# Designed miniproteins, single chains, continued (3): the designs that were tried, part 6

Each design is a single chain, and the fold is of that chain. pLDDT is the mean over its residues in the fold that is shown.

## One batch from the design tools (miniprotein)

Design m8177
Fold by ESMFold2-Fast:
Structure m8177 (fold): chain A 81 residues (1-81)
Amino acid sequence: DAARQAALDTVRRGLEGGLAAGGLGALKSAAHGVIETVNRYAAHLPADVAAAVRRAATAALNSKTEEEARAHLEGGLRVVS
């Protein structure tokens, strides 16, 4: 439905924006924003999709390198693409 599609699109855009900007700080900022978006739209997202995106974003947030954070956010993007 429209609410689910809007939620998925918002998560996807946040992940794409972070990946395009580059840099560890930008990737972690994107991860934080995606977690907030998933929590805000939790009622409109399938529970397994929300959980998978939260795990990917949390892993990115806890990453020590840009490459590690990027790999995790790319994983999250695949879930919502």
Scores: mean pLDDT 83

Design m8178
Fold by ESMFold2-Fast:
Structure m8178 (fold): chain A 75 residues (1-75)
Amino acid sequence: GEEAIKVLKEALKLLEKGDVDGAIKYLEEEAKKSKDEKAKGTAEGALVLLKTAKEYNKLKEAIESLKKGIENMEK
């Protein structure tokens, strides 16, 4: 839905600014307080992806995956 796309775009905006910890915090807040089931699930999935990517130094690949996810959701 629109709310799920908005969550990913906001996280991506923070990541493109180099604010990885800000993106993680934003996704944690959305996962806890979102009333939209798809937006909540999207935040939870993106959170797992980013935490894993940070641990394995795969943030560039994670950012590209999020961009592709947004593009596919906008179709």
Scores: mean pLDDT 83

Design m8179
Fold by ESMFold2-Fast:
Parts: structure tokens; C-alpha cells; sequence
Structure m8179 (fold): chain A 94 residues (1-94)
């Protein structure tokens, strides 16, 4: 199982969003973390750990963006298959 730590509303002026994910499955080797709005899509990859922390730059987001979706995808070390997917939404403040 994968869980995303609660995401507080983020001011676009802060310039960054930090996402922390926790995994309870022993077979996870890699995380893909994706930040999306309707006009923006960026992915970062973290290596295996019980906790993965990824920082996104918000400089690519439009000032009118009100919400982003964070998706964390975990990949099996033994099979290479997708094991789990978690999604969370984060409120974007001007």
C-alpha cells in the first residue's frame, strides 16, 4: 500500500510543493510522483525507501491554477509491475 502525507494548501508564490509518500509493501523499488493541472504535467522519480520525498517547482503553473493533482505510482522490484497508485489533491492559493 502507498499513502500520500496530507497536503496543505500551497501559495504559488512559495515556488515549491513538497510531497511525501509512505510505502508499507516490502517489494517496492521505485516511486514515480506526478504533479498535474489541466495545462501542466510533470513527473519525478524517487528510488526505493519506506518514505519518498519529492519537491516540485511551481514556477510552471499558471497564476489562475486553483488545484493540482498529485499521483504516486509504486513499482515492484521483483516483477516490474505497478503495485499501487495513490492520488491526492492540493489547493493552490494566489
Amino acid sequence: AVTIAPLEPVKLETGVLTVTATVTDSDVKHFAVRLQTPEYDVESVATESSDATVTFSLSGLKPEAKEATVTVLTVSGSTGEILDVATAKVELLP
Scores: mean pLDDT 72

Design m8180
Fold by ESMFold2-Fast:
Structure m8180 (fold): chain A 74 residues (1-74)
Amino acid sequence: MSAEEIIELAVETFKRELGFSDEDAERIREIMEGLSIEDIEKIAKEAYTLGQENPEMSNEELVEHIEKVAKKIK
């Protein structure tokens, strides 16, 4: 599976399960661009778990968390 396929799987899951908008999805794609498959999977799994365990957390806060983690890797 390519990095692009993993990003799309994560984005589609976030839209379906966490109510992410198309705008949130585009931001996630841009943030994850250039990351390794392992880093994408790790960040996506962490963010998904965080969103599921903290339903009061906004999509904006969750996207900001993903951006912060990705910036430390890049």
Scores: mean pLDDT 80

Design m8181
Fold by ESMFold2-Fast:
Structure m8181 (fold): chain A 79 residues (1-79)
Amino acid sequence: SAIAAELERLEAEFRRLFLSDPELQKALADLTKLAQVDQEAALQRLANLPADIRARYQRLLALAQRIEELRKKAAEAGE
């Protein structure tokens, strides 16, 4: 289906962008570890990330949200 093809493409793009960005991977890993012990400090650190890293993170979030939306739509369509 068109939805399944679009989903596969977006998932591949997400993996490519994330796996090609070790700096973002480290920043997210550090944030995840911090969030487990101090959620407020994790939010503060996220807000204070360098603008370029935040921009790349926001791009991944947008892709993740689109993937989730399409997965829900595919499930509703019986796919």
Scores: mean pLDDT 82

Design m8182
Fold by ESMFold2-Fast:
Structure m8182 (fold): chain A 89 residues (1-89)
Amino acid sequence: NAEEAVTDRDIADLVAAVANSLIKQGKAEEAVEFLERVLPQFSDEARPVLLVTLAKAYEALGEHDKARQYAEEALRIDPDNEDARRILA
């Protein structure tokens, strides 16, 4: 039942959910540290959601240049990413 196995995209969605919870709690620095540590382990298909969440964390810290950089990277992989487009607008 390999079809029932958790994919790295599924894991990335869970990681993003945890990081978004940290951002909501005012723990954006913890979210950044966590996301940057795990990001290299994910495939290109899974990275956009993490890059967008990292951009949101940097926005919460007032690091607008870094937020823009990560949002642009997310759009490079997934041009239809609405969250990334919103961060850049």
Scores: mean pLDDT 81

Design m8183
Fold by ESMFold2-Fast:
Structure m8183 (fold): chain A 100 residues (1-100)
Amino acid sequence: SVLELLDEEELKKFEEYEKEIKEEYAKMDEEEKKEFLEELKKALAQAKDQPVKDLRFEALKLIYELLLKDLGASKTLALIQVYLDRERVELAIEIARKAL
């Protein structure tokens, strides 16, 4: 299990992020969900014009694609956030790709 690779602090943060994502998702109606995705799309378009792209840009792009497929992917999104917080961007990208 991927969760068995998390330490006690990382597991706690994972559970907190999953809860926050679920609560936020549950508060959104369909129009608010569309608006959220359009704002992410605009943010990605702005980042596209930057002269240097880092792995965080690729992670954000994959997160956007994951949210387009399943906005309720709270466990996957929480796990990605834990890895991004630990600067393990390559692992965050791998998890996002496997979820797509």
Scores: mean pLDDT 72

Design m8184
Fold by ESMFold2-Fast:
Structure m8184 (fold): chain A 78 residues (1-78)
Amino acid sequence: TLEETLRAQLSAMSDEEVLELMELTVKRIEPIDPETAERLRELREKAEEAFRKGDRERGIELGVEGLLLAYEAEARHL
């Protein structure tokens, strides 16, 4: 599934790389769906807090949630 593919990809990345991917995704989504971009920004902030506390599993799951949300938004605006 897309979710499993995203989880595998993010699990192979560093905390910093996951947060950077989320930030780039916010910038990509913002001009087409500002509401979804704001929600993704909130998920990124929570992921950054999770990584800071050493909760890598939670950080990755928040990243997966954010990227799935972005994919759904992009599909709706095509």
Scores: mean pLDDT 87

Design m8185
Fold by ESMFold2-Fast:
Structure m8185 (fold): chain A 83 residues (1-83)
Amino acid sequence: SMEEALQRLRELSERATEVGRQIAEELAKPNPDRARLAALVAEFRRLVDEILALLSQLLPPEQYAAARAHYDALLARLEKLVA
């Protein structure tokens, strides 16, 4: 249902925000834990994939394509930062 999709989207968004906070916190350290960052980025990617799957049901194709492009660019930047 739409209510179930919106509730799931909220839960995924809250988790993605928390993972993003943990990535930022780790990157701010003098000696970032690269293994931890790789694991956090992988979790963030999985959350983004689930968010995009829900958005494909909720958004018109044009807006969905824009959201996908935005998240793809964000993930590419994060992967470069943790390499």
Scores: mean pLDDT 88

Design m8186
Fold by ESMFold2-Fast:
Structure m8186 (fold): chain A 100 residues (1-100)
Amino acid sequence: TSEERLQAWFEEEKQRAEDEYKRKVPALEEKIKEAIAAGDYETAAKLELELAEMYLHMGKYEEAIEHAEAALEYAKKAGNEELIERAQKLIELAREKLAS
C-alpha cells in the first residue's frame, strides 16, 4: 500500500543516516588521535566538538557530553577561549536534552 511505501521510505532514510554516522565517527576518532599525537590540541578540540555535535543530532546525549568534555580539555590546553566557550555551551545543551 501507499502507507507501506511511506514507512519503507522513512526506514530507508533512518538507515542512511545511521550508515553515514557509522562511517563519520570512526574517521573523526582517527583524526583526533592523529591531532593529539602531533600536539595539535586546537585541531583535537575542533574535531571533538564536531563529534559531540554529531552525537547530539543523533540523540546520543551521554556520548555528546563525553566528547564535549574532551573538547573542553583540549581547548584549555590550546588556550583557545572561543573553543572553551563552545565546548561549555555544548555540555550545557546536551545535559539539558538528557534531563528532558
Scores: mean pLDDT 83

Design m8187
Fold by ESMFold2-Fast:
Structure m8187 (fold): chain A 89 residues (1-89)
Amino acid sequence: TETTVTGKGPVGEEITVTITGSGPDATLSVEAVYRDPDRGEVAIPMVKTLKEEVVTDESGKEVKVLTGEVKAIRSADSLELVIRATLTE
């Protein structure tokens, strides 16, 4: 299974977040791409395996979720981009 979300970061970078797989084998991939007028296009790829956890939802039902946090640093200005993901199994 693959889930992809796109958006823009605080400096207008294009952010693509992809979660591939499920459970302990799940991988969180983050790619941030921005266009700097002086430096051109810069990409910041980062990959991390997600952790499977059990949480209780609003109805009191136990649900398995995948959680993870990935940090990507924009080298041009040392901007740190932090992505947190929670995916229900």
Scores: mean pLDDT 59

Design m8188
Fold by ESMFold2-Fast:
Structure m8188 (fold): chain A 85 residues (1-85)
Amino acid sequence: PLSEEDKRHLRETLPLEPYKIPKIETELDREIAASLALMASGVAKIAGDEDLAKKLRELAKKIETSKDPQKVYEEALKLIRQAME
């Protein structure tokens, strides 16, 4: 669980919050989405949430290989939001 200060820092710095979800239609879009999830994993690690960091890293890999990268990207955003509540 994150402290209130860490949650505030995540809300201010995460590239995926509070942003509109782009439509993932190209391989470049997939790479961008995976990179954003990986960056969010790094921010979670810095904030001390190793479990969130691991889950986001796994989701980034799934975005790269998934038949439905949009759904996986939405799962990553939901997980980030849940951690900041």
Scores: mean pLDDT 71

Design m8189
Fold by ESMFold2-Fast:
Structure m8189 (fold): chain A 66 residues (1-66)
Amino acid sequence: LKALLQELSEKTGVPLEKLLGIAKFIEESAPLLLNDPEKLKESLEYYIKLYEESPEFAETLERTFG
């Protein structure tokens, strides 16, 4: 997981700490995705884009997991 988050951080420019918040959000919302690396990666990429596009979502993540 940590290596995947670091790779996504480098590709998207989103700081690793923020990606850790997104990972925790996925763990709480859909813990079964942690057992499927392909689906986990797709979900991470989706929420990273949402973090970049939605200030409201970014603020929610920072408040809850940042």
Scores: mean pLDDT 74

Design m8190
Fold by ESMFold2-Fast:
Structure m8190 (fold): chain A 89 residues (1-89)
Amino acid sequence: TVDQNQQQVQQAQQQVQQSVDTLVQTGNRVPQIRDDALDAARRLQDTMDRGLASDTSSQRTADGLLALGRSSQQTADRFQQQGDRLLQQ
């Protein structure tokens, strides 16, 4: 259980980091939304850092961080879609 929770936390951390990287790249590519994309990236990183500071052996913490990982991917996808639309204008 503890080892499984730690593995899930590591998976969530990787997902959030990929989302942060995507938001930064999108902001660099699309100046019109750069500040919003970078702000979203910072907030995701801060939320993950606070989650990692909690008891990572707990199932509640692991579940919460996995949910953050999934929501971070949705946030990154939405910014990419918005950026693509702006670049087509």
Scores: mean pLDDT 84

Design m8191
Fold by ESMFold2-Fast:
Structure m8191 (fold): chain A 118 residues (1-118)
Amino acid sequence: MVEEIRKLAEEDVTPETLEKLREALKSPDPQVQIEAVRAAAEIAKKYNHPGAIGLLVEALKSPDPEVQREAARALAEIAKNIPDYLKDYVIGALREALTSPDPEVQEAARRALEALEK
C-alpha cells in the first residue's frame, strides 16, 4: 500500500497515475494520504505538473490536520516550480487553510505563502 503509492512518483506521469493518487488521498488511512501528498509533491517538483499541484491543493482540504500540514509543507517546498498561471489558485487555497482551527496547519500555510511571495 504505502510502497505502491511511493512508486507512483517514479512512474511516467499519466492520467492513471494522478487518479491513483487522488484515490489514495481519499483513503481512511492517514499514512496512505500522506504518502500520496509526498508522491504528488515529487511529481510537481520534477515536471511542474498542474494535475499534481491540484492534488496538493485538494489535500489542503483534508479533514485530517496531519494531511493538511503535509500538503502545505509540500506546496512551500515546490513554490519555485508553481507556474505563474496557477499561483493565484494556490494562494487562494493556502489563505483558506489559514482559517484552519489547527495552529500547525495555519503555520504551514503561512510558510507556504511566504515561499510563494518570497
Scores: mean pLDDT 78

Design m8192
Fold by ESMFold2-Fast:
Structure m8192 (fold): chain A 55 residues (1-55)
Amino acid sequence: SAREAAIARALGALLAANPQAKLSGAELYRAVAERMGLSPAAVRRLLARYFDRRA
């Protein structure tokens, strides 16, 4: 979906904007959730669905 794609794009932008910072899985989901106005659990579910559909 457009929302799933937007989350994946936000993840890529976050990583590109913070090349000096390393984020654990939990911290990464939290950072994306903060940027997108979602819960970290929602980000995990939407990313899983996005990659599942892309495969």
Scores: mean pLDDT 66

Design m8193
Fold by ESMFold2-Fast:
Structure m8193 (fold): chain A 58 residues (1-58)
Amino acid sequence: AVNLARAYLAAGKPDDAIAVLEKTADSPEVYGLLAKAYGMAGKPVEAAKAGRRAQELA
């Protein structure tokens, strides 16, 4: 799932990456990728929350 989300982000498809990551197990890497995906989708509040969650789980 994480590799598929990375591929979607590289392709400029943040909404598809978010959908994959939301169904993936909670981990710092998953929330880090969610933060990047939300940032690319123009959702800075969600991006900040996901980034903070990644740090809390690390």
Scores: mean pLDDT 78

Design m8194
Fold by ESMFold2-Fast:
Structure m8194 (fold): chain A 91 residues (1-91)
Amino acid sequence: FSEETLESFILTGKAGVERGNYINMLIGAVALEKLGKYDEAAEFYIAAGETLYKQGKYDKALELYEEAIKLSKDEKIIQRAKENIKRIKEE
């Protein structure tokens, strides 16, 4: 609930990216959303989606990319998520 707790969850998210743990990435994303850091949260959603895509979990990856698009106002982040969605739909 505190900013200190949210900061620890962001560190968990960063460790998740290094280790390929999508659940930890999602923890970081949610913490960043609670802090109003939507572009950074979207980056974690994309990283989690990419991890799920590598595991063949395309439906879940698609949901995470769509969440990133809804949250982000950064055109580069939005384009990255859209390209990842296109990969799933085209294979």
Scores: mean pLDDT 84

Design m8195
Fold by ESMFold2-Fast:
Structure m8195 (fold): chain A 70 residues (1-70)
Amino acid sequence: MSKQELIDHLIERTKELIEEAKKSKDLFKQRLLLISASGEIYVVFRIDPDNEEAARLEKELKELTEEVKK
């Protein structure tokens, strides 16, 4: 697997976790999904620290995490 294929796979999984979190009505499940997505984005930044799509997803994750604190 190339580095680009791995990055693309991790980004796709992160997007799926974020979408599932947005659809979840269970705050506990939503929190777990957001934590999992954050972990996958962390791995992307370790491979490619300048990845713009990963930076956009990290910003979305931070906004959703603050929403769940209410």
Scores: mean pLDDT 80

Design m8196
Fold by ESMFold2-Fast:
Structure m8196 (fold): chain A 60 residues (1-60)
Amino acid sequence: MTNIQKIIAAARAMGGSVTRAQLAAAMRALGFGPVDQTHIDAAVRAIQADPAGKDITITD
């Protein structure tokens, strides 16, 4: 399972609608180390680019 697939699975477990803060908390919980705004922005782009992530809504 890729890192992005783990993040997508975590977002789906939260109901598929997550804030950037909830996404950052999920990434930290998954052990991705220090998560800053650059990491969050990259994760948002990767989720939206992945067909499995297209139903996931990310808010500010």
Scores: mean pLDDT 78

Design m8197
Fold by ESMFold2-Fast:
Structure m8197 (fold): chain A 101 residues (1-101)
Amino acid sequence: DEEVLKKNLELLRKGLEELFGPEQAEAIVRLQERLAKAAREVGPGDLDKLRERYIEILRELEKEGLLSPELAERLIERIRAGELGPLDVLAEVLRHFAENS
C-alpha cells in the first residue's frame, strides 16, 4: 500500500531530521523510498536488474545534490562488485552522514 509506505517515510523523515538535520534526512528518505520501490518492481529473481536500478538511484541523488560524487561512486563500485544489498546501501549512507555530521 503506497499510502502506508508514504506515512512510514514521513515518520522516518521526522526521526532523521532530529538526528542529522533536514538535508541529510531528505537524502536518506529519498534513497530508502527509491530502493524500496526498485526492490518491489524488480523482485528477488533479477539481481542484475536490481543492481542497475540501485546505480540509477545513486546517480539521481548525486545529480540532485543529496549525495556527494565520492560517496555515490564508492557505493556504485561496491554494488557492481555484488558487495551491497538494499539494507547495506542505506546503512553505508547512514554511516557516512553520522561520521560527517
Scores: mean pLDDT 77

Design m8198
Fold by ESMFold2-Fast:
Structure m8198 (fold): chain A 95 residues (1-95)
Amino acid sequence: DAARREKLAKEILELGEEAARLYAEVSGDEKKAELMLKNVKNLIEQGHLSSAATGVAMTALEAARLARQKGDEDLAREAEELARRAIELSAEWEA
């Protein structure tokens, strides 16, 4: 229903903002982080909530990869947890 869709969209957007922030912090590339978040927002506007959640997960996993490359295991674990939550939201929408 509309309430479920609105709740999922808000949660995906919050996770997307967090994933973009972690990506910017670990990469130093704020413009790429902004582009990743813009893509998530565009998918939400188009009603592609599962794709938006997948985009958030991919952003978080890239942040985790870069964090591990830099030896920051705590940040990598935080980013992986964010990706797991985004994947779970995608599964909830498809179910």
Scores: mean pLDDT 85

Design m8199
Fold by ESMFold2-Fast:
Structure m8199 (fold): chain A 65 residues (1-65)
Amino acid sequence: MVAREAAARIIAIGKAFEAGGEVRYNKETGAIELLVGPDPEQIRIAEEAKRELEAMGMKAEVRVL
C-alpha cells in the first residue's frame, strides 16, 4: 500500500528470517524474494511471509536453496 507500511513489514519479515533465510528485492520484476533452505519449517515461514507481502499488494516469491 503506502511506502511506510510496506517498509515496516519488510523489516519485520527480514528480522524473522535472520536465522533461517534471506530477503532480497528483485528490481526487474518488482518482487520480494524469500530465500530459504529445503527444511519444511523454513519453507512454511517463507510462504507465510509471501502471503503477508501479497496482502499488501506486493509481489513476492519463495526460492528454496
Scores: mean pLDDT 68

Design m8200
Fold by ESMFold2-Fast:
Structure m8200 (fold): chain A 76 residues (1-76)
Amino acid sequence: TMGSEMIYNLVLGGLEGGMTAQQIAEAVRSLLIYVFGVSEEKAKEIAEEIKKLLEERKNDSPEEQAKAVAELYEKL
């Protein structure tokens, strides 16, 4: 979907740019609120899950990490 593709590109760019899991999670939270119209409470929950996923998969390639985050979002 368009939403998961935007999240994939944001996460991939963040990882390649040297952003931390926390910084990437906050960037996705902003995207969810301001672009997708998600409530702040729900966006916060999603961002915490993304941060956890990125920390758990830190040894994976940036592409694999970004794909995992996009797949997490699509399951919501």
Scores: mean pLDDT 86

Design m8201
Fold by ESMFold2-Fast:
Structure m8201 (fold): chain A 93 residues (1-93)
Amino acid sequence: MSKEEKIEELARLIVEHREEIEELLKKNVPMSTEERMVLSTIYYIWETVEEKHPGVEKYSKEEQIKLIAEYLSHNPEVAVELLEKYKEMLAKR
């Protein structure tokens, strides 16, 4: 996959898993420091986009993905690393 495709994959996962991630963080579910950092970073990304685009939660899923991907594109290396860590975490759940 290209870096652009990986960024779009992460954006899709963030949009799809946002509510589950919020719930896990809110409940203080037992997890490693690394897992908590990954989930908190994903939550922070959503919160940052929501702050810049009030009402984004009511946008189409495709528009949400586009806005998250645009945000992630500012630091593509960090976005790719976050995707790999999140996918590894999901595989271990």
Scores: mean pLDDT 82

Design m8202
Fold by ESMFold2-Fast:
Structure m8202 (fold): chain A 70 residues (1-70)
Amino acid sequence: MSKVLITDPELSKRFLEDKEYREEFVKQTPAIVKIEKSKDGSGKIILHLSQTLPGGAGGAAPGGRRLVAE
């Protein structure tokens, strides 16, 4: 399972303020198993994905074992 932070401030605000937008987004993106609001007070949104996406082409190589986005 992978975690992704939404770094777009408009999308983060939309997810926090628009419940219908969150529900529609989850319905359209079946890889998302959970949407979580950061409880540390930062107001950021954390997406929990059901699958690891190993298709990245680059030197950073997320490893597939552990993938954490901040």
Scores: mean pLDDT 60

Design m8203
Fold by ESMFold2-Fast:
Structure m8203 (fold): chain A 78 residues (1-78)
Amino acid sequence: GMTTDQLFDRLTQLDRDVADRVRRLFDQGLDALQQGNPDLAGQYVRQAQRLASSVGIPPSDVVSAFLQRAKQRGIDMV
């Protein structure tokens, strides 16, 4: 799957507005996980997947990038 850096580099090349919106959704999803709300985090990731898909990024690459960022912040996603 795609790393966080690879996802945002590609999104920024395709559409900067989509990249910015996906970044905000990732931050909201990570905040939800930090607060112990995985269902809300899943909703934000699903929104990010729909936005990224509109510019041709597979949903699986969005999930991989989100999980990597969560791991970097010390959030256990298992």
Scores: mean pLDDT 85

Design m8204
Fold by ESMFold2-Fast:
Structure m8204 (fold): chain A 93 residues (1-93)
Amino acid sequence: SLLEKARELLLEAARLYAEAEILAKEIEEKYKLPLSDPRLKEEREKLLEISRKAEEKRREAVELLRKAGLSDEEIAELLREAGAYKKELVAKA
């Protein structure tokens, strides 16, 4: 179903967002520099690519949820649940 596919895409996006956040912290700890530092350009480009993939999956999921007839409020609730899942993944790393 559209709803099942959208839910899976939200979980995949949450995992990718968590991966990017964990990697960002690892980079800052390893180099002892803020991510905005010009010396970390290549590391930022890797983070940007992961974040881009996450955002694409999140956008596809939202489109599928709308096609399935969910309200903006119902979509917002599912996005909050996915955000909580992301936070839990980051906390476990």
Scores: mean pLDDT 89

Design m8205
Fold by ESMFold2-Fast:
Structure m8205 (fold): chain A 93 residues (1-93)
Amino acid sequence: GPEEARRDAEAGAEAIAEAETVAEAVGGALLIVGAVAEGVILKRRGKYEEARAAVEAALEGAERAVEEAKTEEARRLAEAAREAARKALEELG
């Protein structure tokens, strides 16, 4: 649900911010993308407010990750996650 998505987005942002390897950054990005996926699933179930909350949490996490990333690879992964979240939010209308 949206609370789980918010937790995963926050954990993903922290993982990317602290990442010193590509593998660590990938793990963080997957958590953020998981929050986007939760939003898509909630939308398909007609839970539009919960879907928006999940995707907004993913976007916030991704934007924080872009700002706080220490490596170029981590920042690029955070930017990809941010783009996925932005696209999902646009599709929610």
Scores: mean pLDDT 87

Design m8206
Fold by ESMFold2-Fast:
Structure m8206 (fold): chain A 93 residues (1-93)
Amino acid sequence: SSRHQARGEALGRLSELGAEAYRLGQEATAKDPAAKEATDLLLEGIRLAMAGREEAREKLKEARELAKKIPEWYEDFERLAEGVERAAEELRA
């Protein structure tokens, strides 16, 4: 079914975003330990989004807010969080 295919594609996108977030988070945290909390929240948000949990939005918002404290990585965290929100919305449609 088209709905089943769209959900599969959204889950695949979330998985790809999760892998990118993990790699980026490791690099950011190695350079700035303050990035760890933002990374952990972003990864938890992705996990919750993949599980179809509403709590994902709150964790992504918290990750974005903390990412403001790491300006060198802020744009990447914002891009990833936006991608996750979009894929999560596709998963719910």
Scores: mean pLDDT 85

Design m8207
Fold by ESMFold2-Fast:
Structure m8207 (fold): chain A 100 residues (1-100)
Amino acid sequence: MLSVEELEAALNEVGDRVIEIIRESESAAEFEARMAAYKAEVVAKTKNPQLATLLTTVVDQATALVLLGIKQGLSKEEIIERVREFFDSLLEAEVAVAES
């Protein structure tokens, strides 16, 4: 249904946006509110229902990962590194599934 290039581009855009929200947020509550707003934006702009479901699931997983990092007392830079590792792993797994 989706090209590998479209899926990869969408996942990269979400990753970049999550990192931006981490950088701009001053508290866990602000981060959650901004991620909820971004999730709503993804739903509104994504016309493919399967892609919308995938991307919103990824946003939820990234939100949980960041909140766990905040709870553990990690710095923003350490949290961003974990988010990058998460999206790198996700790109490898999801793109491989889309190709195969």
Scores: mean pLDDT 81

Design m8208
Fold by ESMFold2-Fast:
Structure m8208 (fold): chain A 79 residues (1-79)
Amino acid sequence: MEDKIKEELEKGKKILDDMKKKGKDTMLSLGRPDMAKSTEEEMEKRKKELEEAAKKGDLSKVKKLKDEEETNINNMNGP
């Protein structure tokens, strides 16, 4: 169980890092450094929530948060 929590946590962190990078680059290309900063702060907040769920051993919550971030990154690519 612990190993599955760690796997889901690492997947979620990778998605958040990718989303942060893509979101920041997109906002900067649009001349919106304020939005780029907001994106960074929001991603860091979600990363902390994911880490807290993992620390509590809540696999269901870790998976749910990771799945939500996977949906979010997919939505960022949709017009």
Scores: mean pLDDT 78

Design m8209
Fold by ESMFold2-Fast:
Structure m8209 (fold): chain A 92 residues (1-92)
Amino acid sequence: KDKTDQALKELAEKEAQREQALEDAAQRVIDSGGKHWADLEAVVQQYIDWVQALMDAQIASSPELKELYEIKAAQRIKRAQDLLAQTKAQVA
């Protein structure tokens, strides 16, 4: 029980940190008038890679929850992709 609670807390902290990095990278592109796109694309790719690795690890630990983890991973990836698209729209 304690290990599960700690893992969930650490996951939430890592997710918040990575989401903040996405928002900071997007805001930098906006503030610069469309510069630093490579940095934003790198942060988005790092976030997607982390989400995929997290999903694989969670499915390996709890195969019965595979569908739930796949849905959550898809939602996280879509959010990062939507942020990239919205940032492009704001500087166009």
Scores: mean pLDDT 83

Design m8210
Fold by ESMFold2-Fast:
Structure m8210 (fold): chain A 76 residues (1-76)
Amino acid sequence: SIEEDFENLKKALEKDPLNIGGLAQFIKEYRDQLDEKTLREIAELVKKYLGSVEDKALALIEPLLSEEQFAFLKSQ
């Protein structure tokens, strides 16, 4: 489920805070299911674990999201 895989992503980032690949894989898998609530949670995850490489993380996930989804996530 999206909830289980998101929890697993959080645990993976606790072990390796620079795991941008794990974030990208989650977004690819669930792209069509990413509502505003989930996009807010992804934005918080990026700030918490990927803050030092935020620009790089955003550049890698931008092509995986719609323009509207990416704009919303970036606005958080």
Scores: mean pLDDT 81

